# Designed miniproteins, single chains, continued (4): the designs that were tried, part 5

Each design is a single chain, and the fold is of that chain. pLDDT is the mean over its residues in the fold that is shown.

## One batch from the design tools (miniprotein)

Design m12142
Fold by ESMFold2-Fast:
Structure m12142 (fold): chain A 96 residues (1-96)
Amino acid sequence: MTEFSDEQMEEFKKFVAANREAILAATREELAADPTLTPEQQERLLELAKEMLEKIEEMSPKELGKFLQEVFQVQLAHRDDVEKMIEKMREIIEKT
């Protein structure tokens, strides 16, 4: 239910572009620290994160706001089901 302004999305895109390697390194460390994830699930989630960051850089501010809302809803709905979360996130990325 949080709507993002176009200006906030532009700033977020700039942040992602400037900090891509740091974001991926932090994501990798967070995934590695999660004892509920298998190594295969950690690698799949890291690859999804890379693909998401690439898509974010190419999106308009409006497309990015909608994309982030859809990703957030999928993460909330499937927080306890990593396989379903990966599947639904992949679907959103491919649809975009």
Scores: mean pLDDT 77

Design m12143
Fold by ESMFold2-Fast:
Structure m12143 (fold): chain A 75 residues (1-75)
Amino acid sequence: SAVREEILAELEREGSSSLAAPAEERDAFIGLAAAVIEGAESYEAPGRSLRRENGVLHLSLRDEEYGERSASFKV
């Protein structure tokens, strides 16, 4: 779906930056990407969270450059 493609593209862009980050941040990014792909209902890690509720995917991202960013998508 277009929403899934948008989320994966955003995570791929973030992943390109996160691969140079400390192991904890890289692992958190990889875990979040896997959770989105696998359709997990929730995921939590440092600077990354995912929650699904009533057909809506809620994604929260936090980093030092952009601070906290949140997005919600129908899936």
Scores: mean pLDDT 65

Design m12144
Fold by ESMFold2-Fast:
Structure m12144 (fold): chain A 88 residues (1-88)
Amino acid sequence: MVDCSPEKIASLKNKLLTNPNDLQAWEDLASCYYQNGNFHNAAIAQEQAANLKPSYAQRWIDLGYTYLYDNNLKQAEQAYKQALKLSP
């Protein structure tokens, strides 16, 4: 189980200030926000990861679920439609 302390979130955010194209750091940041119930910031981080590797359908599925938990139904629908285009 990933221990998503405030210190870990701050470390990941600082890493991304230096390297905003770090896919793994965006995924780790999203997972931390998701585990903490911060679905809004988790969705933002997942969207950044999906945009860095847009052909990976699972990222769009995960983004859709996170937007559903954030009660953002339109963004969830758009993410799921993108996943379906990549993996029909």
Scores: mean pLDDT 81

Design m12145
Fold by ESMFold2-Fast:
Structure m12145 (fold): chain A 69 residues (1-69)
Amino acid sequence: SEAVERGTRAAEEAARRGDGTAAAVAVWQLAKLGLPVSERALRAAVEGARKGGDEAAAQIARRAYEVAS
């Protein structure tokens, strides 16, 4: 869906900036809306968190992916 691709793109764009918080928020919003969280979105959020040194953001993204099953 457009919403899933938009959320995935937002996470990828935030990750490119090293903004782990913004990437995790994008992933969390997909889960909150009951939409599937793609592996692309999860990988982007984890990469962004790693670049920013924010392990809490990485954990939030992983949890959102688990819940959106």
Scores: mean pLDDT 79

Design m12146
Fold by ESMFold2-Fast:
Structure m12146 (fold): chain A 69 residues (1-69)
Amino acid sequence: TVTVTKQGKAGEVVTLTFTNAEDRPVTMTVTVESKDKTETGTSQFPASKTVTISVLLKDDGTVTGTATA
């Protein structure tokens, strides 16, 4: 599990950057649809597996993304 935090607002596309097992950055984009609602999506790490991404937008404008494989 990897957590990334950015600032954003509802309706915006947020780019999350994670480090994979080969120490390479992998970027994933998720649309945040509403405050205090967890949105889930899936993305694929290159040559590996599907990753589930959960994104939460808080009332202070903080966007937190977590990736679970």
Scores: mean pLDDT 60

Design m12147
Fold by ESMFold2-Fast:
Structure m12147 (fold): chain A 85 residues (1-85)
Amino acid sequence: EELLKKARELTDKAVEAEKQGNFKEAIELYKEAIVLYAKSGTREGAINATAVAVRLLALSVEHPEYREEFNKALKEAIKEADKLE
């Protein structure tokens, strides 16, 4: 419950940063949200983690100048999710 709440707050902040053109901040916030959603171990968390990952992928297509940051964030999110065992 706490993890889902914090992940939603981070996702909201990421969306706001994205709207402001602060893509580096948005990428980091989306990454943190994915990790927290995954750590929740819930169906809601799994669905939202997937949705945020898809958004991150879409941003990498829309903003190729931030490709390195997107690739790093996705790799880190996967690595942190793997540590849940």
Scores: mean pLDDT 79

Design m12148
Fold by ESMFold2-Fast:
Structure m12148 (fold): chain A 79 residues (1-79)
Amino acid sequence: SMRKEITRRRQEALREFARAAGKLVEALAAHSEQAAVDARQELGQGATDATGSSPEKAMEGFEELRERALARLAEVEAA
C-alpha cells in the first residue's frame, strides 16, 4: 500500500528530525539555557507546521528541519 509506505517514511523522517533536534538542544544547553529553550520552541513550531501539510510535504518538511538542525549543531560544535 502506497499510503502505508508514505506513513512509514514520514515516521522515519520525524524520528530522525527528533534525534537531530535533541542533539542540537543538548549542545545549546551547554552554552545557554535560553538558547536551548528558543531552539526547542522554533523546532517545535516547524514540526507543527510540517504536520499540517500533505504526508509527502510533511516528510519533506521533517527532512529539511533535520538538515537545518544538523547544520546548526555543526556550527555550535565548531564554536
Scores: mean pLDDT 80

Design m12149
Fold by ESMFold2-Fast:
Structure m12149 (fold): chain A 60 residues (1-60)
Amino acid sequence: KKEEYIKEINEAIERLKKVSENFDKALQDEKNRDELMEKYLKEAQEIVSKINEAIKKLNE
């Protein structure tokens, strides 16, 4: 089960990287920039929360 949490953390880091790339692309969209950036920031926060949960389970 510890291997599952490590895999979950690695997958979450990959998702976070993709969100960062989408955030950079959102900077090019003048009309939707603020809404897209807020959306991706929220997604990044959710991913970080999942990483923290997996780390806690891994350390238990």
Scores: mean pLDDT 79

Design m12150
Fold by ESMFold2-Fast:
Structure m12150 (fold): chain A 71 residues (1-71)
Amino acid sequence: SMEERLERLRAELAKHFSPETVDRIVAVFEELLKKNPEPTGDELYEALRKAGLSGEEITLAVEAFNRIRRE
């Protein structure tokens, strides 16, 4: 489910980010997944960039999501 995917994403992101940043990233993914359950890499990148993440932070967040996406 989306809820289970978001919970697993939170756990993965918590390894790399502060709780505040994790909340911001999860909110972006929740909004995107409500519109499209299979967002493209470009859609993920643009949404995270607009949320104020750096290139390094975006890379880590996308990698975390891609690990969880297929499970």
Scores: mean pLDDT 82

Design m12151
Fold by ESMFold2-Fast:
Structure m12151 (fold): chain A 83 residues (1-83)
Amino acid sequence: SLLERLLQALEDGDVAAAVAALRELIARYGEKFDPELIAALEAAGERADELLAAAIQRGIDEGLSPAEILLRLPEWIRELLAA
């Protein structure tokens, strides 16, 4: 499944694969997946994939679980956009 691909990419530290899997999940499930993440990505506009990748990398560097990374993505994208 796409979710299994996302979790594997996060565990493997494969940021590019994690971004691709998240984009596919958002395309398939929309706001039902994560409305706060979608809002943060829309606010980031053309920088959305850049900031998503940076937020995922931060979570990996901090040693967070895949679930903890996913929960923090909307806030971290907004923080990165504001910097």
Scores: mean pLDDT 86

Design m12152
Fold by ESMFold2-Fast:
Order: structure tokens, then C-alpha cells, then sequence
Structure m12152 (fold): chain A 89 residues (1-89)
């Protein structure tokens, strides 16, 4: 739906700077990873969240970056997604 797409994009824009700063990846690559994680979180696809987290860690996401992303997810109401990231940190 248009609302899901809007929420996913807004969340991705909040996550992309954290991913970029934590991993050192180019901005467009960080945004692509942010969109994948945000989409999974907004859809309640917890397996998609776990897969995105594994990809982010493999790309250099730090424990601090995981906690910062988890805080954003919690503030936006994605409590189960936030828990997955905190457990990975």
C-alpha cells in the first residue's frame, strides 16, 4: 500500500545515516541496506529483519550501530525488530 511504502521510505531515511557512519559504505549502498531493513520492519517480516541484520554485520555494522538502529526502530514502534538488533549487538 502507499502508506507501507511511505513508512518504509521514512524509516530508511532515518536508518541510512547510521548505517553509513557505522560501516563506512558509500551513501547509496547504505541507503539500499536501510531500505531492505526498513521494508522488513514495516511489514513485520522478522525473518527479513534477521537476514538484513546478518548482511549489515557482514558489511561492517558495529555493535554501536546496531544499538542506534534498534533505538530508532523502538521509537517508531517496531519493538520486535528492535529486539532482534539489540540481541545481535
Amino acid sequence: SDEVAKKSWELAMKLAPIIKDSTGLPPLVALSLAQTLAGAAVLGDLEGVRQAVRTLIGSGLTPEGLREIADVLEEEGFTEAARILREAA
Scores: mean pLDDT 90

Design m12153
Fold by ESMFold2-Fast:
Structure m12153 (fold): chain A 100 residues (1-100)
Amino acid sequence: SMDLAKALTTLFLTEAGLVFDARVIDPEEGEILARINRELSRELLKRLKTARSDEEAYDLMIEYLNEMKERAKKAIKNPELLAALNAQYDAQIAYLRDLK
């Protein structure tokens, strides 16, 4: 669907922007975030290929964002960066829930 295509595009562009911003704010923690994102996004892409509906795809994307939040909470020590990441992940989760 057009909504799913838009949601996927928004997710990946937002993630790229977050990694870019993190590397500017704190290069060491930005690289940690980049590695976590690469690991979890690869797993998400594999699971998305088996999704049977748009709703199942949105659920997988929400699960991915919650996993990103938990991994970031454990790995990122810069409080401004962590706050920005949490705000963006929460906004994306809310957007995806509204599409269901």
Scores: mean pLDDT 87

Design m12154
Fold by ESMFold2-Fast:
Structure m12154 (fold): chain A 63 residues (1-63)
Amino acid sequence: AEALQALQQYVDEKAKELQDLAKQTQAFAAQSTPEQAQAAFDAAREKQRELGEEVLKLAQEVL
């Protein structure tokens, strides 16, 4: 289905963004206090969870 192809493209695009964010977060954490590092990792985890919710919502609407 065309909807599944669109979902795959969306997931791939967002996965690349998250991978780049993860590298940036790790670099920041290495140069930061433990508290700042924890906050950065928490923010990255939050974005990953948000992506999962968006993918699930889109899949539910087009299934």
Scores: mean pLDDT 75

Design m12155
Fold by ESMFold2-Fast:
Structure m12155 (fold): chain A 88 residues (1-88)
Amino acid sequence: VDNYITNLNNAINNNDIGSAISIFNNNQDSFTDQQRQNLYDQIVNSMADRVRNSGSDRDRLRRSIVSGMRSLGFSQDDIDRVRNGVVR
């Protein structure tokens, strides 16, 4: 039973994206390719949705999220997808 998958999903559902990314990166080698892709997409989609639904604090959230994603090794395409979630 891989409690880290449950903990990661709970972090995503609670909008604790920082904890979700940390759990994912610390346990990345334990995931299958399919699990890795699914979890990555869930994190990216959650972040994009949060940026898209941001009002007056949009620029602050976008900057913080982009900086965090870059430091955690996300691809430029994923970063651009999240960043542009506000425009789509």
Scores: mean pLDDT 66

Design m12156
Fold by ESMFold2-Fast:
Parts: sequence; structure tokens; C-alpha cells
Structure m12156 (fold): chain A 79 residues (1-79)
Amino acid sequence: DLRKEVQQKARKIVQDFKDIVLNDPSLSPEEIKKLAEETLKQLDYLAYSVSPHLSPEFYQQLISEVEEVLKEALEKKKK
């Protein structure tokens, strides 16, 4: 099902972002922000191309997860 494939792809985009920014201690705050922007751009592109297959609730949840991970990663860099 196209809808399930799109949802799985969207979840993988967010999960890959989480895995990178939470597990790589060498990333600078600037690099973390750049990765977040790239991740959000990928999600926006996916929503634009297949918006009827992504519920607004599901899309907003993914955006919120990226924002939460970004905040967590940046707080870990705060000294």
C-alpha cells in the first residue's frame, strides 16, 4: 500500500535523524541545526508530493519529533 510505504519512509527519515544527532558526539550545534533543516525539508517534500496519504496529525507529529530531538541534542551541547 502506497500510504503505508509513505508513512514508513517518513518515520525512517525522522529515525535516521535521531540516530545521527543523538549518537554522534562530534557534531557541532551548527551541524545539528543543518541536519534538522534537511530532515524537515525531506518531510515537507514528502508531504507536498503525497499530502492526501499523510494525515495532518501524522505529519505534525513527525515535525514535533524532529523539533524535540533538535532541542534535546542542542541541550546536550550546552555547557
Scores: mean pLDDT 78

Design m12157
Fold by ESMFold2-Fast:
Order: sequence, then structure tokens, then C-alpha cells
Structure m12157 (fold): chain A 58 residues (1-58)
Amino acid sequence: SARAERYGAGARESALGGGADEAAAEKAWQTAHDAVESGLSDLEGTLAAAGAAARAGR
């Protein structure tokens, strides 16, 4: 879904900005995407992804 994609993108961007490599960034994307899709929203990881997405956006 678009929502899960947005959260995943934010998590990936945050990981790369924090010095993670591409593999770790990809895992961050999958984790955030899966958390949203599986209904694990509002957990620490998902909140971190949301924060990163908000900062990446306007």
C-alpha cells in the first residue's frame, strides 16, 4: 500500500542517513513496510519510520 511504502521509504532514508549500508537500509524498509501491513503500527520501529518520513517530507 502507499502508506506502507511511505513508511518503508522513511525508514530506509533514516537508516542511510544514520550511516547504515544498503543491506541494512533494505531491511529497515522491509521491517517498516511489514509492520504497517501486519497491523504492528504504532510500535517504536514504526514510529521511528514515521518520524523519518515526516522529516523527509515538507
Scores: mean pLDDT 71

Design m12158
Fold by ESMFold2-Fast:
Structure m12158 (fold): chain A 57 residues (1-57)
Amino acid sequence: ATPEDRAARRAALQAAVKAGEFTSDESYAAWALLDGQPVDPTISPEALARARAFLAA
């Protein structure tokens, strides 16, 4: 992905979080995945799957 593509995904995630469309765990997982950081293993598989699906769209 290009830096511009990542910036667009970051903006979309910010907007979705502001709209209340994500739980804290889902938003945390999505931010970690977007930044290429390890996801906390205590995050539920459902929250991680939701975050992955959002970023793949």
Scores: mean pLDDT 76

Design m12159
Fold by ESMFold2-Fast:
Structure m12159 (fold): chain A 61 residues (1-61)
Amino acid sequence: MVDEAQRAFRQAVEDSARMIRDGTPLDVVAQRLRDAGLTPEAARDYARRLADGASPEEVVR
């Protein structure tokens, strides 16, 4: 009963930040976030925030 969904989401955000550093297109990054349960709109918003330099901790909060 730990916050398993939040942990999986944090991991997806961290993976997304890594992908952006490697030059992965934002559409692909958004797909990774959608796999974690985000809506298409939320996934794109989080991908853009990470691309703008937000830390994984900032976008999870």
Scores: mean pLDDT 76

Design m12160
Fold by ESMFold2-Fast:
Structure m12160 (fold): chain A 89 residues (1-89)
Amino acid sequence: MKKVVEFYEALARGDTEKAIKYLDEGKDELLALFSSSDPEVEKAFLRAFFNLHEPEVRAALKAVADYLLKSDDPELQALGVTLRAWAEL
């Protein structure tokens, strides 16, 4: 299974620790996502997005966004900005 799919599935469950783990393990795959329309990745993302109103999922998104914003990688920082915006909806 792709690490980026595992990342979004962990977010959809509100599992912050596993989401950060899969983000670290799949950093290159996650960055490739910005230029890819992989259907499996899109479905995993949509599952996490539709679970946004669950408190555990919102808390996981905030924690992951804060982690990404502390990265020295501008593409990961951009993802952090996006996830923080979703968590604040």
Scores: mean pLDDT 72

Design m12161
Fold by ESMFold2-Fast:
Structure m12161 (fold): chain A 82 residues (1-82)
Amino acid sequence: MKEEIQELIELLEAFLARPDVQAHLDELLKVPGFFGRDFLDEARADLEKYDPRSIVSILLEMGYSGRQLVETSRRLADQVLS
């Protein structure tokens, strides 16, 4: 579990650090409120697959800062493990 969470965090950090991903994230953050809840709900279903593309897609469509989500994931992992 801890090992899987750490791998996921590192993978997400690597993806979010990429210029192409950041450019897309920045564009979505300009209009996050325009994405419907049903659209986001459908995207969330793919998260369980642990597919990197699906995870990145969910993060971008949620309109959150990639850094903020990674930091929150670290905090949650820390709380569960401590």
Scores: mean pLDDT 50

Design m12162
Fold by ESMFold2-Fast:
Structure m12162 (fold): chain A 113 residues (1-113)
Amino acid sequence: STRAELLEHARARIPGIIAEIKEALGLDEEEVERVREALEIELELRSGKGGEVRKKLSEAFANIETDRGYELFSEISGVPKEEIRRIVNNPEDERGQLLLRIRTLLAARKKAE
């Protein structure tokens, strides 16, 4: 399969993934819309769009549980580093962790355009 076919297959699974996340974490309709936007942004970044912001975002996700990751998420999202550390280190706050990822992806999109 071509890269384009693989990306199209990934996009086709987005509604199912959103439905599962909505049920598991009790998301409202506004949060569901933000999850969809974040997943689309992730696919665009995986397709090579976004230059330096994409590289910084990739480094942040690879290092999410480190001090470097907290710093990078703070720079991209505008959320204070200590708040990011608190959210990431609370394993029971799956909703907070998801919302942080969504917020960071949305902020990265605005900086990449």
Scores: mean pLDDT 73

Design m12163
Fold by ESMFold2-Fast:
Structure m12163 (fold): chain A 95 residues (1-95)
Amino acid sequence: SELELVRQIKELIEQVRLAVMNKEPLSKIEEIIKQMKELVEQIKDPELKELVLSLVNLVSGAAKNALKTGNYGAFNGIVGNVLTILDGLMDELEK
């Protein structure tokens, strides 16, 4: 279901957050982002797919910027906002 795809993407975003905060190698973060994009490709609703892809790209950019600049505060703010949006999407998909 699309609810399960969004839930799995949320879990992978939380894994990206943990990996970035633990200063894991970029290669590990890139692998998690690849898994998220593979899940996005399974979304059948084109509006939902485009929205979720934009959120995944935002997290990807924020993670790479945090690793380059050391600005983990900005990264956590962006990820927090993305997770809130995904929670709202999951609530709507559950009904």
Scores: mean pLDDT 88

Design m12164
Fold by ESMFold2-Fast:
Order: C-alpha cells, then structure tokens, then sequence
Structure m12164 (fold): chain A 86 residues (1-86)
C-alpha cells in the first residue's frame, strides 16, 4: 500500500469517527433539551432534525458529512441555549 493510500484511509477513518462522535453528542443535546419541559418543544424540531440527518447521509464525501454534522450540533446547541434563556 502506498503512503498516499494509507494517509487517505486514516483521514477517512478519522472523519467517520468524528462524524459518529458529533452525532452521538447531537442526540445527547437533543435528549437533554427534551427533558427541560415546555420551552424545549419547538414546532417542527423533529422534522428539521430528520431533514438535516437525511442531508448528512446524502453527502457524497465523509468530509462533507462531518461539516453538516457539526452544523447540526451547533444548531441544536444554539436552540438549547435560547430555550434555557427563556
């Protein structure tokens, strides 16, 4: 195996691991938000989450999937922070 092939495989593996970690954190933040009560129930939240997850899965490269997964986590963290401020 060439050095380039090894570096590419390591990069792909690292990106997949980071994506999986971001998705796990996303579900943790969602679970915590759902436990906070009435202010945490945002109309269309589950529909938006489902759409964002589908968009991640539709991406042709692991790098693009990771970028969208990070954006999803950031969106949920901002939503949770806004709900906690109310």
Amino acid sequence: MSQEQLQQLQRERQVQEQRDQLLAETFRVLDESMELGPPERHPGLLEQLARRLAEIDAQPTPEQQLQLAQQLLDWLRQLRAELLAQ
Scores: mean pLDDT 71

Design m12165
Fold by ESMFold2-Fast:
Structure m12165 (fold): chain A 107 residues (1-107)
Amino acid sequence: ANKLLVEKLINGLSSFLADKDAKSIEELAKILEEAGVDKETIEQIVKLAKNGEESTEDLQEFAKLVLDLLSKYTMKNNDEKALEELKEALAEDIKEKVKEIEKALKE
């Protein structure tokens, strides 16, 4: 369950960061709901994701919230090594995507 959850979150986030469309945002929200994330947190993440087209700062905050969720799931189930490696890989991908988006928004 936990490993599938992390894989779904990584895939959903990667798809969202690539396309930033309404369909990707909706799929990400669904994955978070299936993961048992509370509705208020999901609503906050969706709002930040939608604002990310106009605000690199909101996109960074979105990324931080997702990484925090992954950290909590990693710690809760003692599968530390494999999930920590996935979390680190996702953090690097997010940093690169944020930089790419920031450059595009300045043009």
Scores: mean pLDDT 60

Design m12166
Fold by ESMFold2-Fast:
Structure m12166 (fold): chain A 100 residues (1-100)
Amino acid sequence: PATLEEIRKWLEELRKKYGLPEPPETPFEPSSEEMRLGIEMLLLAAQILEKQGAKLLGIEFPSASHFSVTLELPDGEILTLTVSERDGKVHLESKVTKKE
């Protein structure tokens, strides 16, 4: 498995490869460094999808251990990406729903 430092370096390389801007500053302290990297991964995925024509609808951060990004895909489907920490483990989830 990759180290947290290797994952961070990989994320920076992906941003450079896709010509993405620096990640936005988080307005709160994440529950862990793993959670912080999970948030950075979700934001990177959202920025890549925006370059592919997706539209950012919203970002939600109800707690230091829960972060979600909602996007409208070019075909009109709604994608929700969630990163959450529970029992010392970070979970990444995706959900796709059709637009009303």
Scores: mean pLDDT 73

Design m12167
Fold by ESMFold2-Fast:
Structure m12167 (fold): chain A 58 residues (1-58)
Amino acid sequence: SLGEQALASFQQLLAENPDANLFDLLPKVYGVGPKTAEKMDELGLRSREKITAYLQGY
């Protein structure tokens, strides 16, 4: 599913960029892009756990 691909992309970006801010990684996640990343930040999705739960709903 799109959610499985987005979650895998997010986990890979975290592994490759351990020092990066989560907000900087979100627009690079498969299927997210800049607009969705802005929406996620506005919704308060600023932890790994909250982002993971959101992407599972994709």
Scores: mean pLDDT 82

Design m12168
Fold by ESMFold2-Fast:
Formats: C-alpha cells, sequence, structure tokens
Structure m12168 (fold): chain A 118 residues (1-118)
C-alpha cells in the first residue's frame, strides 16, 4: 500500500497526464477514459478499499463531466467558473477552461479524501 505522500504524488501525476492528453494532445474521450482506468487500477492496488471506492466515484463524476464538455452541455455552475477562468486566461478555449475547473475540483476532493481516510 502506498503512503499518503505517494498517493498524493500519484494524483498529481494523473492530473498532469490528463491535462497533457486532453488539452495539449487533443486526445479523444475514449483515450482519456483508458488513461483514467489505468490510474484507477494503480490506485486500487496501492490504497485501501475505502479510498478506492471514493476514487472510483470521483473518476465516474469526472468522466461524466468530460462527456458533458464534449457535448457542449456544461452545467450552469461549470460554465460560470469556466467563463471566469477564461476571462483571466483569454488564450484558453471555453472547453479548456472547463476541463481545468473539472480537474481542479477532482484534485481538491481526492486530496480531501486522502487527508480524511488515508
Amino acid sequence: VWSRRELRLAITRMMQDLLRAYIDEKASLEEVEALLEEHLAALAERSTPELTAIFRELFRELLETFRRIEEGKLSPELQKRAEELKSLFPELSLKEAAVEVALADFRERALAALDELG
């Protein structure tokens, strides 16, 4: 089982890999799903069943959010936050800003789960 520090590093690496693949390399949603499943499998082998269950749910929510972004059907809250981020960084597309917001929310919730249970 990975230490809390190793799990935090794994989450950080996953965020970097997702941003690179989805934003920089313009990977398909299917490729992003495969990358998430690979990271979830690694986390499952290295964490507790309780943390694994939380990570699985967070991954499900993240994938659903990415599908909504691809469909152009952002929730009002996600759209507002993406537009706010885009206003600070005009070079970002609304899609890129929405992905950044979704990943930031995932990271915050994942790290909170580690602090509580890991």
Scores: mean pLDDT 78

Design m12169
Fold by ESMFold2-Fast:
Structure m12169 (fold): chain A 85 residues (1-85)
Amino acid sequence: GSVSGEKLDPFTLRFTVEGEINEEVKKQIAEIIKKFLKEEKNFEPSEKTLEALVDIVIKKMKENNSNEVVLTKKDLEEVIKKYDS
């Protein structure tokens, strides 16, 4: 599959996935999140933070039956507080 990420604001990231969710897609989501946090927050997330954020993206896709989901400020803050604080 392929993944695209679009920054909506400094705290909000939209993901669109085409095709099946596999390990390559999960790695692409993680790289997009890592780049976003580095560029917008000057922050390098831990592996645990990245894994948890990828899980949230995938969970939202499954729960909403949608290939397009938004990672919100609340999602980012809750995960960063839990694993990187």
Scores: mean pLDDT 81

Design m12170
Fold by ESMFold2-Fast:
Structure m12170 (fold): chain A 56 residues (1-56)
Amino acid sequence: MDEAVDRITRALVERVAATGEVPTVSLAREVAAELGIELTPEIEDALLARGVVDED
């Protein structure tokens, strides 16, 4: 779980830096899909709890 959260977080930071997109749960889902990671409720909750993503 932590490895998946860390990978999604890193990819989100890179995406936001490159595009200026807002880091939302929807964007995290897209990034997770690109990495081949299923965005489970547990991973979503972890990203929200860390303040990595905003609520949609």
Scores: mean pLDDT 77

Design m12171
Fold by ESMFold2-Fast:
Structure m12171 (fold): chain A 111 residues (1-111)
Amino acid sequence: LTKKELQQSLLKLADILSKSAEVLEETAKKLEENKDASFEEHKKILKEGAEKMAKAGVGESYAETIATKAINALESAKTSKEGAENAAKVLREEAKKFKESADKAYELAKA
């Protein structure tokens, strides 16, 4: 790869990671706004979030891994509301990791 091709690849990676973090934060916000909804509605919100992550360029398997982690947090709770809050927390923690990775890729691209 040329230096320019490497820079373009890193910028594309940073964009994918940044957009994925935004999807995770948006999905967490939807869970928090709908915390009093049913388990099935919360699961639907998580599925829609996973589909948006896949479209952002994160592999389908990785999007499914994050969705499974959030669904496990949802199902382990005693109430649907507690489950939604726990799942939102998982998604926000994953979003933070994606943002940190995006920032690193962007800084490497600037070199």
Scores: mean pLDDT 84

Design m12172
Fold by ESMFold2-Fast:
Structure m12172 (fold): chain A 60 residues (1-60)
Amino acid sequence: APLTDEQKQALVAAAKVRLEDPNASDEEIIDRAAERTGVSREVAQQALDTLKAAEAHNRA
């Protein structure tokens, strides 16, 4: 199924947080992405999980 606009916004925000602070913890990334987009922490967690899965595909 395609990502919702909310999930896409959360994914972009999570990626930006990771770029701005590569030492940020998963919890900090989730909190900052949720605050920037207004999505729930659950959606932000799903976005971070998606980002990590994509990075694993590109680096392995």
Scores: mean pLDDT 78

Design m12173
Fold by ESMFold2-Fast:
Structure m12173 (fold): chain A 95 residues (1-95)
Amino acid sequence: MTEEERRRRNRLIASFEYALEKVIEAAKKLGMPEDEINELKAQGEAFLAALREDPEAFREDVNRISELAEKAVKGDKEAIDEIKRLLQETVERAS
C-alpha cells in the first residue's frame, strides 16, 4: 500500500465516522426512539467494519451518506431513514 493510498483510505474512513456521529446527534435532536438510535449505531458499526476491509468499494456510498448527513443535521428525518436503508443494503452487498 502506498502512502497516498493509506491517506485516501484514512480520509474516507474518517469522513464516514464523522457523518455517522452527526446523524446520530441529529436523530437524538429529532426525538427518535432509543431502540431506533441503537439500531442506527449497530448498522453504522457493521458498515464501518466493511469499509475498513475494502474502502474503495464503498467510496460512493460514503459520499452519499455524507450528503444525507448534511440534510439530517438540518432536520430532514427522511434523510436519516435513507441512511439506515443504505447502511443495510451496502452491508448485505459486501457479504
Scores: mean pLDDT 82

Design m12174
Fold by ESMFold2-Fast:
Structure m12174 (fold): chain A 80 residues (1-80)
Amino acid sequence: DVDKKIDELMKKLFEYYKRTGKKLTPEQIEFIRTVLREKLENKRSFVDAVAVALTGKPISELSPQEISDAIKAFEEKLNK
């Protein structure tokens, strides 16, 4: 059940960002669910699904700077 797995992963993400006292916007939630759907339906690793969604490349092809920039962009999507 893809939707159940997505909900479980979202719960773990909510546990992490609760420490900041922030809430995700509907747009941020939809972005994350899209990434998770790609991961589960296309059998990508979670980090590769995020990397491809943000940069067009899997994490193994990213430089440390590109990884840092992708993480920052992802955090900005979560924290707007």
Scores: mean pLDDT 70

Design m12175
Fold by ESMFold2-Fast:
Structure m12175 (fold): chain A 91 residues (1-91)
Amino acid sequence: SLVLSKEEAKKLVEALVEGVKTAIELDLPKEVQLALVDKLAEFLKELFPEYSEEIDKKKEELKKRIEAGDKEGALELLDELLEKAFELLNK
């Protein structure tokens, strides 16, 4: 169980998403980019355990975009994940 407030959870999700975006934008090794995606997904599943299956599907889609070199598509999916996480935290 997380002891974070909604505002603290939002800041942490934003920081993790920004970390993945930075790794993609700087063309860090693919293994590093994929590892950061795994860490983002693990945190999102702790925050939203009822959405674990959907989070895993989005994680796999994000990894596919990264492996295909679809930088723009990967960044767009990260923005969608951030927006949806914020919507869920505002319930």
Scores: mean pLDDT 86

Design m12176
Fold by ESMFold2-Fast:
Structure m12176 (fold): chain A 100 residues (1-100)
Amino acid sequence: SEEERRREVEELRRRREEAARRLGEYSQKARVETDPEQRELYLRKQRSAFKELVELLKKLVELQGGRYEEWVEGDKVVLRVRLRDPFGREVELELEWPRE
């Protein structure tokens, strides 16, 4: 229903904001951390938050009638997203990250 879709979009936006906040937080902590083990922990949390943002982006794109494709190129994963921006322009975004 329209109400259910609005609630899902609102929920995804809230989760996206929280994941983006964590990404920024752990990125800053990793940058200033002098202990190698603690720095690696922050980098792992940063990667986790990034992956969560990617999954939330996929869900938001689908809810907006956009499309995405994900594939592996050597040692990396590539995500291509196609959607319309707020000005009605068709936009294409490509993200890549290391394969684990």
Scores: mean pLDDT 84

